# Designed miniproteins, single chains, continued (5): the designs that were tried, part 3

Each design is a single chain, and the fold is of that chain. pLDDT is the mean over its residues in the fold that is shown.

## One batch from the design tools (miniprotein)

Design m16070
Fold by ESMFold2-Fast:
Structure m16070 (fold): chain A 78 residues (1-78)
Amino acid sequence: DAEEVAKLLASHSPAEAQALLDERIAKAEEHPEVKKLIEETRKEAEKLKNASPEEIEKFRKEIDEKVSKLSAEAQKAY
């Protein structure tokens, strides 16, 4: 849950982290592709892990690449 994640981050990090997370969530909604990318990556990773170990290696590398791109995209949406 996004709400739970925001709470945990605020407790673990200073108040500034909470404001950053809140902005990211709001901006993420404006970019459905970013949200879908994360969701698809997680779902596919679980499927591949159970279905084929060969595919998990490929997906694991793709996950890291997609996550890196997500970071750059987040900066653009400032």
Scores: mean pLDDT 58

Design m16071
Fold by ESMFold2-Fast:
Structure m16071 (fold): chain A 83 residues (1-83)
Amino acid sequence: MELTKGAKGFEAYLEKLMRRDVERLVAAGKPREEIRKFARDSAEYAVDYYSKLFNFSPEEKELLKERVLQKVDEIVDEALARA
């Protein structure tokens, strides 16, 4: 299923927040596994919290969570490669 325009906008917003937080943790010298755990935990919490606020369907919530969590390793590895 394709995400609605609102859910896609929120996915992009969460990705921007994740990149910012990951870059900050990389700059602070945190190990990869600490950064990954923080990013995953923050993404899961944000998806659960905002899905309730924006009344996303259960299907949209699961798809959004899956898509955001899939990006964690890519974002962490990209930030570490630039460090």
Scores: mean pLDDT 80

Design m16072
Fold by ESMFold2-Fast:
Structure m16072 (fold): chain A 105 residues (1-105)
Amino acid sequence: DEKVKKLVEEAIKVLEEALEWLKANPDLSREEVQEKAAKALSRAIKLLQEALKLSTDPKVKEKVKQMIIAVSRARNEIDNNPDLSVDEIVALMERLIKELKELKK
């Protein structure tokens, strides 16, 4: 389904654009980094949930569910771990994007 594929690609793009912005702004406070990451992750979850609702292929549906779980886990970590450094948030975002790209295959 082309529409599902576009929503998944948009979710990954949202995270990639947030990560590039974070890397371009090294002087951001930890709170600003957490806020930017949290907003991007929330938007990605919304896009993936829309993709899940439109998915008719069981294999595609399972992959999108796994993507939602991965993004939600990252969101939970950022929201509930106040001791995460800027570098750890960036590394978490990088690992998440890699995982989503692998699941997309």
Scores: mean pLDDT 88

Design m16073
Fold by ESMFold2-Fast:
Structure m16073 (fold): chain A 74 residues (1-74)
Amino acid sequence: LAEALREAAVAGSGVAFSLQTRADGTEVATVSGGALGVTASSPEAVEAAIEGYATTGAPERAEEWRRLAERAFA
């Protein structure tokens, strides 16, 4: 899963990151890969996608998403 998201980000297939607040106040980060239609909410999967995205030349966006992931999984 994490590997597939990393590959999608590197290939420029479009990876989306979202942060959701649950009813009990907990935050959940999810990542989805456009080309593969894969969705994951684990810290490892989010990190892999961010790393792949940074490799394709979007380092500022990758850093922003890393900060959001750190907040969600803190």
Scores: mean pLDDT 55

Design m16074
Fold by ESMFold2-Fast:
Parts: sequence; structure tokens; C-alpha cells
Structure m16074 (fold): chain A 75 residues (1-75)
Amino acid sequence: MSEEEIETLFRLLDRDGDGVIGSLEALRGALRSRGFNLSDEEVEELVKKFDKDGDGRLDYEEFKELVKSLEEEKK
């Protein structure tokens, strides 16, 4: 994914416009629709890795880091 695609996907997931993704279910669905074959456990592990506050919410920088980590495995 390009940085522009990551930004577009983040904006779609940040429906409230508060600068964070508040739904892990929406994140799972979006990543799967973009061709990342992830289990629920894999998504939860990735969120925990990048979510510094442990609140289950990702800001744009945390989301971008998560997506870039997946791109290295998407070969």
C-alpha cells in the first residue's frame, strides 16, 4: 500500500473524524479487504504491539506502522 492508500483507509476507519480508529472489528475487515489474510488473534497481537496506551485504539502513526509491518510479509 502507498502512504496515500494508508491515509485513505485510515480516514474510512476513522468515521468520527477524531484521529483514531476506535473499532478493532472495522480494522480487521479493512485489512482483510486489502488482501491481508489475518486471523483475529494476529490482528489483536498487531494492535497490542502498536497501541502504546493499551486502549484498543490506533492513531494514524500507529496504524501506518502496523500496515508497513504487514507489507513486509505480503510478498
Scores: mean pLDDT 73

Design m16075
Fold by ESMFold2-Fast:
Structure m16075 (fold): chain A 96 residues (1-96)
Amino acid sequence: SALGQKLIEEGKKLLLDALRRYGLGEIGLEEFLQGIIEGAQKIIEGLSLLPPTPENQKLKQLAQELIDYAQKLLEEKIPIGGKSALELIKMIEEIL
């Protein structure tokens, strides 16, 4: 549906915006993690309105993995080193 596609595009824009704002030092790590969770959730919402094609199933899996990883980082209060940030960036790039 047009709404499903729009929600996926909006979710991807949220992911890009979170990456950009975090990279520019405009937001902290917790706000960055919240932004990527919100973006990925919006992608999953959009996918729920679309046919379950292999491409859509793969995108849903990638978005869910990103949510799970970001939530774990947020909950465990682990100081996020450069390696964790690079892994998040890589996961986001696989979705975009």
Scores: mean pLDDT 85

Design m16076
Fold by ESMFold2-Fast:
Structure m16076 (fold): chain A 94 residues (1-94)
Amino acid sequence: DLEKRQREIAVLTLKLLVEDGEVPEEVLELPEEEQVKLVVELGREVTRALMQLLLEGKVSLEEITFSTSSNSIEEEAEAAYERFLRGKEIIERA
């Protein structure tokens, strides 16, 4: 159940990124496992960049900490998408 839930969240997150123009629509043609890997890697890259900025004193912990609660796959995907966009915005302005 948990693995299926996480996979569905990742795929929906990727669709939101495509709709917002952050990622090319062609990635939705990839096998689902590759779509999940892509979302995970994008999240890791954003997290790595944010941690580097925190260590350099360019951002505060409060700026990079996002509090979200959700009970549905769709809400969790939207929360992941929002965290990605906010993280990217913070990285770009630093």
Scores: mean pLDDT 76

Design m16077
Fold by ESMFold2-Fast:
Structure m16077 (fold): chain A 99 residues (1-99)
Amino acid sequence: STLTLTVDLTVPAEALEAVKELLAKMGLTIEREEEVRSAAGEPLRHIVARGELDVDALSDEELAAIGAAYQELLTLFAREAAAGRASGDIDLSGPLPNG
């Protein structure tokens, strides 16, 4: 009944506030945040966030809101990654430990 969501992303500095808002909406805790630079000197941010969601304790409304935030994060990441401006992983695992 518990989902574990882990986010480990490098994104443009300008996207950081939007990413942090979506992570907060999904109930994730930011474990690590650091400034990095691309080889071209572009300002990037590396962020690691994790959370556990008890889906049996959440309402349909809360699950829908979390799902919408997750889709917005995936869309943002896909757009920036296609432009060569983002890298990393967004992982949603079930009640089993991450393998």
Scores: mean pLDDT 78

Design m16078
Fold by ESMFold2-Fast:
Structure m16078 (fold): chain A 68 residues (1-68)
Amino acid sequence: SEEEAVEEFKKKLEEIKEKALAGEISKDEAIQQIKEVVREYVKKVPNASEEHENEVLRAMIEVLDEID
């Protein structure tokens, strides 16, 4: 479902954030992993609702801000 895809997206972003903050991956590597997770999400939900699209965008912005 779209809701399940959003939750899986958030979970993957959180894992990438934790690895970056722990120094296990560089900021550049974290950004590349985030791009891949976004591509996977778009492929799974090509016609996402505006609400869910905004939710995944906010999650991405929050993670990018925290690792910067």
Scores: mean pLDDT 81

Design m16079
Fold by ESMFold2-Fast:
Structure m16079 (fold): chain A 66 residues (1-66)
Amino acid sequence: SHMETAQRHLQIAEEERVRADNLEAEADKLKKEGAPQSVINEKYRKAIAERVRALAHEVEADLALS
């Protein structure tokens, strides 16, 4: 069903947002600890990728209900 499809996409989006938040928290911790900028940047890039995936799933959820 459209509702079931939308719920699945929203669940995946939430899981991806949680992963992004955790990656950002780890990047912030590494920055405070003086880790190399390349390592910090890689964590932030991964967080951005997770947020982009979450947005894509939120859009798919909206389209399923349209």
Scores: mean pLDDT 90

Design m16080
Fold by ESMFold2-Fast:
Structure m16080 (fold): chain A 67 residues (1-67)
Amino acid sequence: STRAESLRQVLDEFKKYVDEGDYKGATTILKFAAQRNPSLKEAAKLAEKGDMEGALKKMEEAAKKEE
């Protein structure tokens, strides 16, 4: 549960940056989080390619698996 909560926090922060149009900021925080949580690595790769929606979906999947 604690890890799922941490993943949800990163997801919420990522959404905030995307909603503000700060795609560089969104990608940067996600890459930083992926260094500590390998389940976010695939999401970070999608964000690097500009696929913000794909990154969000992968982050949701990661959070669900940690429940």
Scores: mean pLDDT 79

Design m16081
Fold by ESMFold2-Fast:
Structure m16081 (fold): chain A 80 residues (1-80)
Amino acid sequence: ALSLEQLQARLDQMKKDVADAKKRLPEERKRYEEAKKSGDGIKYAGEAVRLIGLETTIELGEKGIPKLEKKIAELEKKLG
């Protein structure tokens, strides 16, 4: 089983990953739209993969963070 410290470190990492992805998302959407308008299929495919990666990181993080926070809170309550 993961220790409380290990769970907290995982939560902190997930929060950082989501924050970074959210910060990068508007610029990546802009690059995707520019690539789409360029007619360059390779550029378009590359930016599409990157955009999907950021959106997936956000989606998984937004689902995972509350679950992990609840697990940490339940473990902290057991330590009191």
Scores: mean pLDDT 83

Design m16082
Fold by ESMFold2-Fast:
Structure m16082 (fold): chain A 78 residues (1-78)
Amino acid sequence: MMDELIAEAEALLAEIEALRAEAEAAGKMTPQVRVLLTSARANAELALHYAKEGNLEMAKFFLEQARRSLAEARALLA
């Protein structure tokens, strides 16, 4: 369970970085996109921290927040 959450958080961080690079390359880094990607990264980092500490509940909570912010950023870039 913890190993899966760590892997999910690390995968999310990689997706966030890829989307950030994509947005910058396309000239689509608006203030709204920047805020959403910053929020997604912060929440994914917290999820990774709690997953490593063994706090399953907090890790899942922050993963959900990170996924929502990333999805919103992705929708704006579509």
Scores: mean pLDDT 86

Design m16083
Fold by ESMFold2-Fast:
Structure m16083 (fold): chain A 67 residues (1-67)
Amino acid sequence: SSMKEQLDKLIDLYFISALATKEEVDKLKEEIKGMSKKEAIEYIDKWHAKRLAELDAQVLEVALKVS
């Protein structure tokens, strides 16, 4: 459906910003299949926020090693 296409596009955009793997993105798409649009968006936002926090931690760790 058009809603699924919009949610998939949102996930793909977040994938680019979060540097997530294809497998992680596919898992997220599977996890949201039974959710309402509102629930799916909230779940995707939480996933994206968690991934950004993980990337921030990795960036800090690498920065400390590259001095």
Scores: mean pLDDT 75

Design m16084
Fold by ESMFold2-Fast:
Structure m16084 (fold): chain A 72 residues (1-72)
Amino acid sequence: LSEFEREELRFGELVQEGIDLAARLGDEEALAELGRIVEEYSRRLAAAKTEEEKLELVRRATERVRELLARM
């Protein structure tokens, strides 16, 4: 796996953890925020030209998910 692929796998794992936690808590706001993070990441990733850009995008998205989970 490339560094980007490894980070993207971790991002997916954290997103799934967030979805599961939001479902258990009935936190519709958290679920909506997770959806926004994923949607924005996907759009920016589609426009990214270099591996460096992709890596920065996934790391930034991962940090946003971590911050959300810490608030739940």
Scores: mean pLDDT 88

Design m16085
Fold by ESMFold2-Fast:
Structure m16085 (fold): chain A 84 residues (1-84)
Amino acid sequence: MEEDLQFVKDTIKKYLKEKNLEAHPALIEELSNEIVTGEIDESRGYFDNEEVRKLVLEIHKALQAKDYKKAEELLKELLDLLLK
């Protein structure tokens, strides 16, 4: 769990740096926790998109399988949808 959380946070930070983008630390923390736990807070507007919800669940499954390569690829796709 803690390793998966750190992996997700590091992947988000690396993506932001590579794309020259900035995101609020609270958004990174909340998104990372929801991905790692698979517990989507439906009260948060960024999960109203079904495509975003599907990707979060697929990333969660990849992390449970310890498939970090697939998790990284899916997480980058999720960030492309949220930040573009």
Scores: mean pLDDT 74

Design m16086
Fold by ESMFold2-Fast:
Structure m16086 (fold): chain A 79 residues (1-79)
Amino acid sequence: SDREKGDELRQQGDKAFQQGDYKKAGELYEQSGKHYLKAGDKLAAASSYRKSSFAYELAGDKEKAKELQSISDKLIGQA
C-alpha cells in the first residue's frame, strides 16, 4: 500500500540521515511524503516533507529545503 511504502521510505531516509548522507535522506523523505499523500495521510506527508527539508538544508540545498517546508506547512493547514 502507499501507506506501507511511505513508512518504508521514511525508515530508509532515517538510516541515510544517520549515515550522514543528507542528500539521499532528503530524496527518500520526499518520496515518503509523496506516498503518504497518495494514501490521504496529510499529517504523515507533512512530517516526511519537513524531514526532507531539514535533510536538504544540511546537504546545502537551501532552495529545495524551502520548497519542501512550504509544502509541509500547506499540508498541515489542510489536515
Scores: mean pLDDT 89

Design m16087
Fold by ESMFold2-Fast:
Structure m16087 (fold): chain A 87 residues (1-87)
Amino acid sequence: SASPSQEEIENLTIVALYLVSQGVPEEEAIEKAKSIGDKEKLEALAKEALAKLPEISKKILELLRGMAAGKVDEKLKAELEAYYEKL
C-alpha cells in the first residue's frame, strides 16, 4: 500500500507517546517507533505500551483518534492546550 493504514498510524502513535512518557525526546521517539518496521511487532508493542500509558498521553491519543475519525473533542483539545501553556 502506498499509504500506511490508520491502524499502523495509531500503533506508531501509541509507541511514540509511551517513549515520550519515559523521557525520550519527541523526534527520537517518532524515529524509534518508525524503525520497528514489522507491522505485527509494532502492534504487539503498541498493546503493551497502551497498558502503561500515563493519563496525559491517553488524553492525547483520544484527541488524535477523534481527529482521525473527523470528530474534534473541543473540551479535550482545550484541556491539552491549557496543559502545554503551563509548561
Scores: mean pLDDT 74

Design m16088
Fold by ESMFold2-Fast:
Structure m16088 (fold): chain A 62 residues (1-62)
Amino acid sequence: MEMTVKIVGNYGGITSDAKIIKPGEVITLSDVYVDEDGFIRGTLVSTGQLVVLGENGVEILE
């Protein structure tokens, strides 16, 4: 199942390839979960890269 989220916090996110996802970007993730530290994790559908986002850094769009 895929989920589209907007990055709304000041924290942004990073991919497993150390690329920065900036606040205001819209991304589609698969396999979304919250880890033990409260970070949102998922896989970018467009690239297959794992993404880590801050706990308050996303707005769910679809």
Scores: mean pLDDT 71

Design m16089
Fold by ESMFold2-Fast:
Structure m16089 (fold): chain A 87 residues (1-87)
Amino acid sequence: LPPPSPLQQAIADALLAWRAEAEANPSWSPRERALGAVDRLAAVRRAHNVPHWEEREAAMRALVDADPEMFAALLEQETAEIEAQRA
């Protein structure tokens, strides 16, 4: 496989860091867990000058507002897949 782009690696690192923080904070609601991931991903996109990163953040926040529990679960699955690929 070709090596991941710097942006893809930064996103993967952000999700792994988010999962570690979420595991350290088991009292967080699904909404708080989901918003933590949104904030980290927005920071990565901003740092990498990703076009339309503000609109992408707004879209992710709207998904969290619609179903925070499902969104948090999907992020957990994505993070687990990233960890498995790095094993």
Scores: mean pLDDT 80

Design m16090
Fold by ESMFold2-Fast:
Structure m16090 (fold): chain A 86 residues (1-86)
Amino acid sequence: SELEKKGEELLKKFEKEFSSEILKEIADVIVQLASSPKLEDKKKALEFLKRLLEILKKKGADEELIKSVEEGIEKIEETIKRMEEE
Protein backbone atom coordinates (compact mmCIF):
# COMPACT_ATOMS: atom_id res chain seq x y z
CA SER A 1 0.00 0.00 0.00
CA GLU A 2 1.20 3.54 -0.85
CA LEU A 3 -0.17 4.78 2.50
CA GLU A 4 1.82 2.10 4.37
CA LYS A 5 5.06 3.11 2.58
CA LYS A 6 4.36 6.80 3.29
CA GLY A 7 3.69 6.03 6.98
CA GLU A 8 6.96 4.04 7.29
CA GLU A 9 9.01 6.88 5.72
CA LEU A 10 7.29 9.56 7.85
CA LEU A 11 7.86 7.63 11.12
CA LYS A 12 11.55 7.15 10.22
CA LYS A 13 11.83 10.88 9.38
CA PHE A 14 10.06 11.85 12.65
CA GLU A 15 12.62 9.88 14.72
CA LYS A 16 15.36 12.08 13.19
CA GLU A 17 13.40 15.36 13.06
CA PHE A 18 10.80 16.05 15.78
CA SER A 19 8.54 18.43 13.80
CA SER A 20 4.83 19.30 14.00
CA GLU A 21 4.58 19.18 10.17
CA ILE A 22 5.80 15.55 10.04
CA LEU A 23 3.53 14.65 12.99
CA LYS A 24 0.52 16.10 11.10
CA GLU A 25 1.37 14.00 8.00
CA ILE A 26 1.72 10.86 10.18
CA ALA A 27 -1.70 11.63 11.76
CA ASP A 28 -3.26 12.01 8.27
CA VAL A 29 -1.88 8.60 7.16
CA ILE A 30 -3.07 6.91 10.38
CA VAL A 31 -6.58 8.45 10.05
CA GLN A 32 -6.83 7.22 6.42
CA LEU A 33 -5.76 3.68 7.39
CA ALA A 34 -8.03 3.62 10.49
CA SER A 35 -11.00 4.80 8.34
CA SER A 36 -10.48 1.96 5.81
CA PRO A 37 -13.12 -0.84 5.96
CA LYS A 38 -10.24 -3.37 5.64
CA LEU A 39 -9.12 -5.08 8.88
CA GLU A 40 -5.51 -5.17 7.55
CA ASP A 41 -5.48 -1.34 7.13
CA LYS A 42 -6.89 -0.83 10.67
CA LYS A 43 -4.20 -3.18 12.07
CA LYS A 44 -1.55 -1.13 10.23
CA ALA A 45 -2.98 2.09 11.73
CA LEU A 46 -2.66 0.48 15.20
CA GLU A 47 0.97 -0.54 14.44
CA PHE A 48 1.81 3.03 13.35
CA LEU A 49 0.07 4.54 16.45
CA LYS A 50 2.07 2.23 18.77
CA ARG A 51 5.34 3.13 17.00
CA LEU A 52 4.44 6.84 17.15
CA LEU A 53 3.74 6.52 20.92
CA GLU A 54 7.17 4.91 21.47
CA ILE A 55 8.91 7.74 19.55
CA LEU A 56 6.95 10.41 21.49
CA LYS A 57 7.84 8.84 24.87
CA LYS A 58 11.52 8.43 23.85
CA LYS A 59 11.73 12.09 22.74
CA GLY A 60 9.96 13.40 25.88
CA ALA A 61 6.87 14.76 24.13
CA ASP A 62 4.13 16.68 26.00
CA GLU A 63 1.84 14.60 28.25
CA GLU A 64 -1.29 15.83 26.40
CA LEU A 65 0.07 14.62 23.02
CA ILE A 66 1.03 11.23 24.52
CA LYS A 67 -2.49 10.93 26.03
CA SER A 68 -4.10 11.69 22.63
CA VAL A 69 -2.09 8.91 20.94
CA GLU A 70 -2.88 6.45 23.79
CA GLU A 71 -6.62 7.24 23.36
CA GLY A 72 -6.26 6.62 19.61
CA ILE A 73 -4.64 3.23 20.29
CA GLU A 74 -7.48 2.22 22.65
CA LYS A 75 -10.18 3.21 20.12
CA ILE A 76 -8.62 1.32 17.18
CA GLU A 77 -7.89 -1.77 19.36
CA GLU A 78 -11.59 -1.86 20.39
CA THR A 79 -12.66 -1.52 16.71
CA ILE A 80 -10.30 -4.35 15.59
CA LYS A 81 -11.52 -6.59 18.45
CA ARG A 82 -15.17 -6.03 17.44
CA MET A 83 -14.36 -6.84 13.77
CA GLU A 84 -12.51 -10.06 14.75
CA GLU A 85 -15.34 -11.18 17.13
CA GLU A 86 -18.08 -10.56 14.50
Scores: mean pLDDT 85

Design m16091
Fold by ESMFold2-Fast:
Structure m16091 (fold): chain A 58 residues (1-58)
Amino acid sequence: GRAERIAKGIAGANSGLDARAFEGLSDEEAARAVAEASGMSFEQARKSLEDLRRAVAA
């Protein structure tokens, strides 16, 4: 639920607008959810989420 709304934000800002998108989701699941909700490619969504996770963790 929340992941898809956050995914749209991430797609627009390509960063940690709302880092909660990957919470409770595996990297692959989060990337798929972001790609599907935002319309970007899976590869781009995965990379974007990796950057976001790094930003949140650091």
Scores: mean pLDDT 60

Design m16092
Fold by ESMFold2-Fast:
Structure m16092 (fold): chain A 80 residues (1-80)
Amino acid sequence: AGEAGREAGRRGAEGGFEGAARAAEEAKRAAEEAGVDELGAEITGGVAATAMGMGYAAGGPEAAGEFAEKAAKEGAEGAA
């Protein structure tokens, strides 16, 4: 979940609007694969997208990926 969130966030920042939508979907899918239920996965995707935007403002695509990774990991852990 965390690794996929980081990769998705980074890719979203690089791909613009279409990339951002794909990044949110990838984060949600990774959370589902980690055993998080559908609602938890949706929340994880939304949090990752928000974290990606904040990270981008702080340090560009790399920071966006790191923020998304942390958000996705926290979402998955909260669902356990």
Scores: mean pLDDT 60

Design m16093
Fold by ESMFold2-Fast:
Structure m16093 (fold): chain A 94 residues (1-94)
Amino acid sequence: MPSHEELLELLRIVLGTVVQELRRRGAPEELLAEIERLGEELVKAAGKSKVSAEQVFDIVKRIGETLRANENASAEELARAVIETLREITKEVE
């Protein structure tokens, strides 16, 4: 298992990749800004709460599951699904 710090860095990379892919697909900038804001809040919560390395890995998995479930959705619909997932995870971690 990677370290907690390595998994937090992976989470940052995954979130950055999601934003870049959604931008490539034409998602509205307002939704991209909200994902970036929520992503920063999630990384902060996962880094400062009593969150284990395994829990950070599960967070990355849940984001991946949202992406897979919405693979055929529009860029806007996928962005909204990501926002909802990030909000739910942050509430559970805090």
Scores: mean pLDDT 84

Design m16094
Fold by ESMFold2-Fast:
Structure m16094 (fold): chain A 94 residues (1-94)
Amino acid sequence: TPEVEEKLERILELYYDALDSEDSVSAFTAANIYAVGELTELLLKGLVTKEQADEMAKVFTEKSKEIAELMDKGDREKAKEVAEEMVKELKEIA
C-alpha cells in the first residue's frame, strides 16, 4: 500500500542521515528503534499480514546486522547500499 511504502522510504531517509552523522553508532541505534516501531505499527494496524511481518522481521534482522558490521569496518557507502537493499526487499514483501 502507499502508506507502507511511505513509511519504508522514511526509514531509508533516517538511515542515510544516521550513517552520515558524526555519532553514527547512536544515530544508527535510534534509526533501528524507530524502524522496529514503524514495522510493529504496520502489523498492529493490519496494514501487513503476520506472514509479511515475519518475513520483514527476518530481512530487517539480517540487513541491519550487515550494516552494523560494515559500519564497524568504516565502509559507510556500502552500509548505505545495504540499507537501500533492505528497504527495497521490505517494499517487495509489503
Scores: mean pLDDT 81

Design m16095
Fold by ESMFold2-Fast:
Formats: structure tokens, sequence, C-alpha cells
Structure m16095 (fold): chain A 74 residues (1-74)
């Protein structure tokens, strides 16, 4: 949930609006990242990008691309 993502980001000093978190989670869902386990991946990408939404989307795309290669190219 939005509150769970915001709480996990507090220790890293990252603050996002509810609208930004909702946009990011909706984008992640288009990549199939809609489970509770994927929430930790989203949080990690946000910490890596220091809260930059566009950079976070790039990191999620990279993860999705690597996952596709692991399941469909082997």
Amino acid sequence: SVSTIKEKLKDAGISLSNADVIELTQYAATLGLDSSEDLELIVTALKTSNGDLEQTKVLLEEHHRKWLKSVFLK
C-alpha cells in the first residue's frame, strides 16, 4: 500500500507524495509487479534512485527485462 512504501522510505530520508506513490505502483503493475513481494523491489528501486520517479521507472523496466530473459530465453 501507499503507507507501507512511505514508511519503508522514511529511514532512507525519502519523502514522496501519495500521488507519486500511486503513479509508481500503477506503472509497476503494468510490468506485472503487483504482488506484496514486488513491493520490496519497488522500495529498493526508489532508494537506489533517491526518490526520482523517472529513474525508478527505468530500474523497474531493467528488472522486468532481466526477468523476461530468465523465463523465456532459457
Scores: mean pLDDT 75

Design m16096
Fold by ESMFold2-Fast:
Structure m16096 (fold): chain A 60 residues (1-60)
Amino acid sequence: MEEKVRFYRTAADAAESLAEQYRKLAEKASPETQKVYDRHAEQLEAEAERNRAEAEKLAS
């Protein structure tokens, strides 16, 4: 059971880290490319939120 909570927390952390990387790339990109990177970051942030919610449900 601990392993499943750890899995979801690790997945959420990984998704957040990748989202931050896309946000950094967007900062240095052209306006059109920024939109693409921002969309990827939003998807990853949503994935991280879902994984954190699952971890909290399992940990409670």
Scores: mean pLDDT 83

Design m16097
Fold by ESMFold2-Fast:
Structure m16097 (fold): chain A 80 residues (1-80)
Amino acid sequence: SIEKEIKELQEELEKLLKEYSSKGKERVEEIKTNPELREKIREAYAKYPDDLAKFYEEAGFKVAAKIVEISDKIVDLKEK
């Protein structure tokens, strides 16, 4: 059922958000200290300025990309 799919996606999203939050400080420090990562972020934004999930995936932020993708899928399913 759609309701079951939404619940499973919400549980996955909650786990990913917890993982993302726990790595927040380390992630900011890596961006501040790694010029190659900043270049990759800039290139990703230039390539996908209007697609947040693709931006994060291209930049190498897989957890952030999954959070956006699952959030969008939940919204789409709730509209059905």
Scores: mean pLDDT 82

Design m16098
Fold by ESMFold2-Fast:
Structure m16098 (fold): chain A 68 residues (1-68)
Amino acid sequence: SEVERAIRAFRTLYESALAAGASEREAVAFALDALILNGSPEISELARALRERDPDASLAEVEAELRR
């Protein structure tokens, strides 16, 4: 599904940011920004809304929201 593809992309970007020395918060922000810029219109809007609503969201919280 598009949602599961977005979650895999988010997780890959999050893990890449952590490997580059980012904090968990920075890694989530980086991955969400990438979904906003490169996702479908639906995924982009969900990622933007989540970033505005909960800037401290964890990996697990982002995945849960994308599956909602």
Scores: mean pLDDT 81

Design m16099
Fold by ESMFold2-Fast:
Structure m16099 (fold): chain A 96 residues (1-96)
Amino acid sequence: GREKAEELLEELRRIVEEIKKETDDEELRELLERAVELYEELLEVTEDPELKKEGARLLIEAAMIVLKKTTDLELILYAIGVILRGIGDLIDIESE
């Protein structure tokens, strides 16, 4: 329901803030993987396009910050993949 979606969005915002403070590649990867999990849960609990768009925007922001902070090639590629997924989802939501 909406309450669960709002809780997941708030947890996503907390992960974004944690990513801003983190410098370790392993921790950045774990935080970004957690952001993806929260986003996937969001898509399962809500059909509200505005909440889905907010989730996708937060996911893109998280991945972009990771991309700016890391020099690890595998983490760079993972972050790019997350950004592309988020952008694709935003386009899909806007088209419906």
Scores: mean pLDDT 87

Design m16100
Fold by ESMFold2-Fast:
Structure m16100 (fold): chain A 68 residues (1-68)
Amino acid sequence: SLVDEAKARMDEILKKFREGEISLEEAKEKMEEILREAARAGASPADLDEIIDHLIEVAKEMEELEKK
């Protein structure tokens, strides 16, 4: 599904951020791109809400990691 694919891609971005391969700015940009791609692919409003909820959770985790 578009939701499962978007979530998996966002989780991979989080992994790359944890490993120091990408910056917080780059990670956020990539996550926004995933959301835009899902919308363009025809994700429903409910699917987009679920993807946005996951994006918020991933963003919170990255911000907590950066505070240290």
Scores: mean pLDDT 83

Design m16101
Fold by ESMFold2-Fast:
Structure m16101 (fold): chain A 59 residues (1-59)
Amino acid sequence: NKTPEELSSKKDIITGKEATALVTFSDGNTFMADADSLTEYLLKNKTDPLSGKSISKKS
């Protein structure tokens, strides 16, 4: 449970930790993410964590 003194926290959708960036994928999904956590997820899974679609430079 967060303290009331914590400012508006944007959560990383993958880990639930504080997010530092707004990310938009080629399929149009936009979400908040921690850059390090997202980078590691994409290296392993190569998919959009919201839609499960493959991430590629062409599609």
Scores: mean pLDDT 61

Design m16102
Fold by ESMFold2-Fast:
Formats: sequence, structure tokens, C-alpha cells
Structure m16102 (fold): chain A 94 residues (1-94)
Amino acid sequence: SEEEKLREKIIKGLETVLEDLKKNESKLSAQQMKDMALTTLGIALAEVKEAPESELVKKIAEILEKGIADIQKAKTKEEVLATLEKTIEELKKL
């Protein structure tokens, strides 16, 4: 379905950003990692909001909104990475 393709696209996008952040962890501050994570999640959420309404789309949006809130509370690089990993895991469970 188109909703499943959107979910897969978002998962792959978040996985790509997570791997990039892990690779560059020593070169980035916690604030820079947090900003990159928030930008990526915000773009994904905006794309989801433009999609046709469905229960799957609604659940994707809820997971992304929670991820954004959790990243905003993150204080360390480890918390940013763990939150992105958890967000990806919850999207995969849908």
C-alpha cells in the first residue's frame, strides 16, 4: 500500500541519519546531533501530514511526534541516538 511505502521510506531515512550520526559522533556536539535529529523527524512528520488519512498514517505521526518530544528532552549524544533507535523500532512494529 502507499501507506506502507511511506512507512518504509521514513524508516530508511531515519536509519540513514542514525548511521550518519553514529559515524560522525566524535565530530558533532550533542546540540548538533539533537538539531539534526529534530530536522529529520520534522521533515518526516511534515510528509506524513500531507499523506491521505489512514490509521497507519495516524500511528506513524504519533510515533514521530513522541520521538520529537523525546529528542527535545535529550541532554546527551547517547540519549539522541537511543531515541532515534527507539523511534525506528516503534515504526517497524506497525
Scores: mean pLDDT 90

Design m16103
Fold by ESMFold2-Fast:
Structure m16103 (fold): chain A 108 residues (1-108)
Amino acid sequence: SVPLPDLSKLSDLERMVLAHAALVYGRKLLEQGNYEEAAKAFEAASILAKDFPDIRAQAHDLLGEAYEKLGKTEEAAKHYRIAADDYRSLGQTEKAEEMEKKAEELEK
């Protein structure tokens, strides 16, 4: 499991740096087929990036992928929808539509 620091004691910069580190670590785990540990790393990144829509969107996108690889279809769809909402709020319409399509395909 990835240890999560006390967010109340971290600066915005520290939270962003730790969120990016968790994304990098999670991607490495995902490449290695360690989907459970990858999901934990991406969950940590999403919590650290609570106030940072760009990093939060990336974390939920990757959480969706990790849960999809685990066969956790409902969890994957939920995270893809959260990512879609954040990408849309950032004006990243193509990424938002990609996430919505992934969620819809998992619910068929």
Scores: mean pLDDT 88

Design m16104
Fold by ESMFold2-Fast:
Structure m16104 (fold): chain A 83 residues (1-83)
Amino acid sequence: MPDEADVLLALAEIILAITKNALKRGVSDVEEDKRLLEKTLELAEQVRPADPEGAARIYREVAEIAKQLGLPDLAKRAEELAS
């Protein structure tokens, strides 16, 4: 279980890093980024029972990126999950 959670957490962090880099470069696609953030939330949800702190970090990052992309519903959902 720990190894699976570690892999999923690493995957979530990689997806977030790619999305943040695209956003900083001004080449983000909002529809694709929204899909990636939704998948990242699914990965964090799977990690949460084994690593709640890791999952909380991912939720906070998703909320931040969603706000920058103008996705308030996704940002709110991620903030609620981080609580």
Scores: mean pLDDT 81

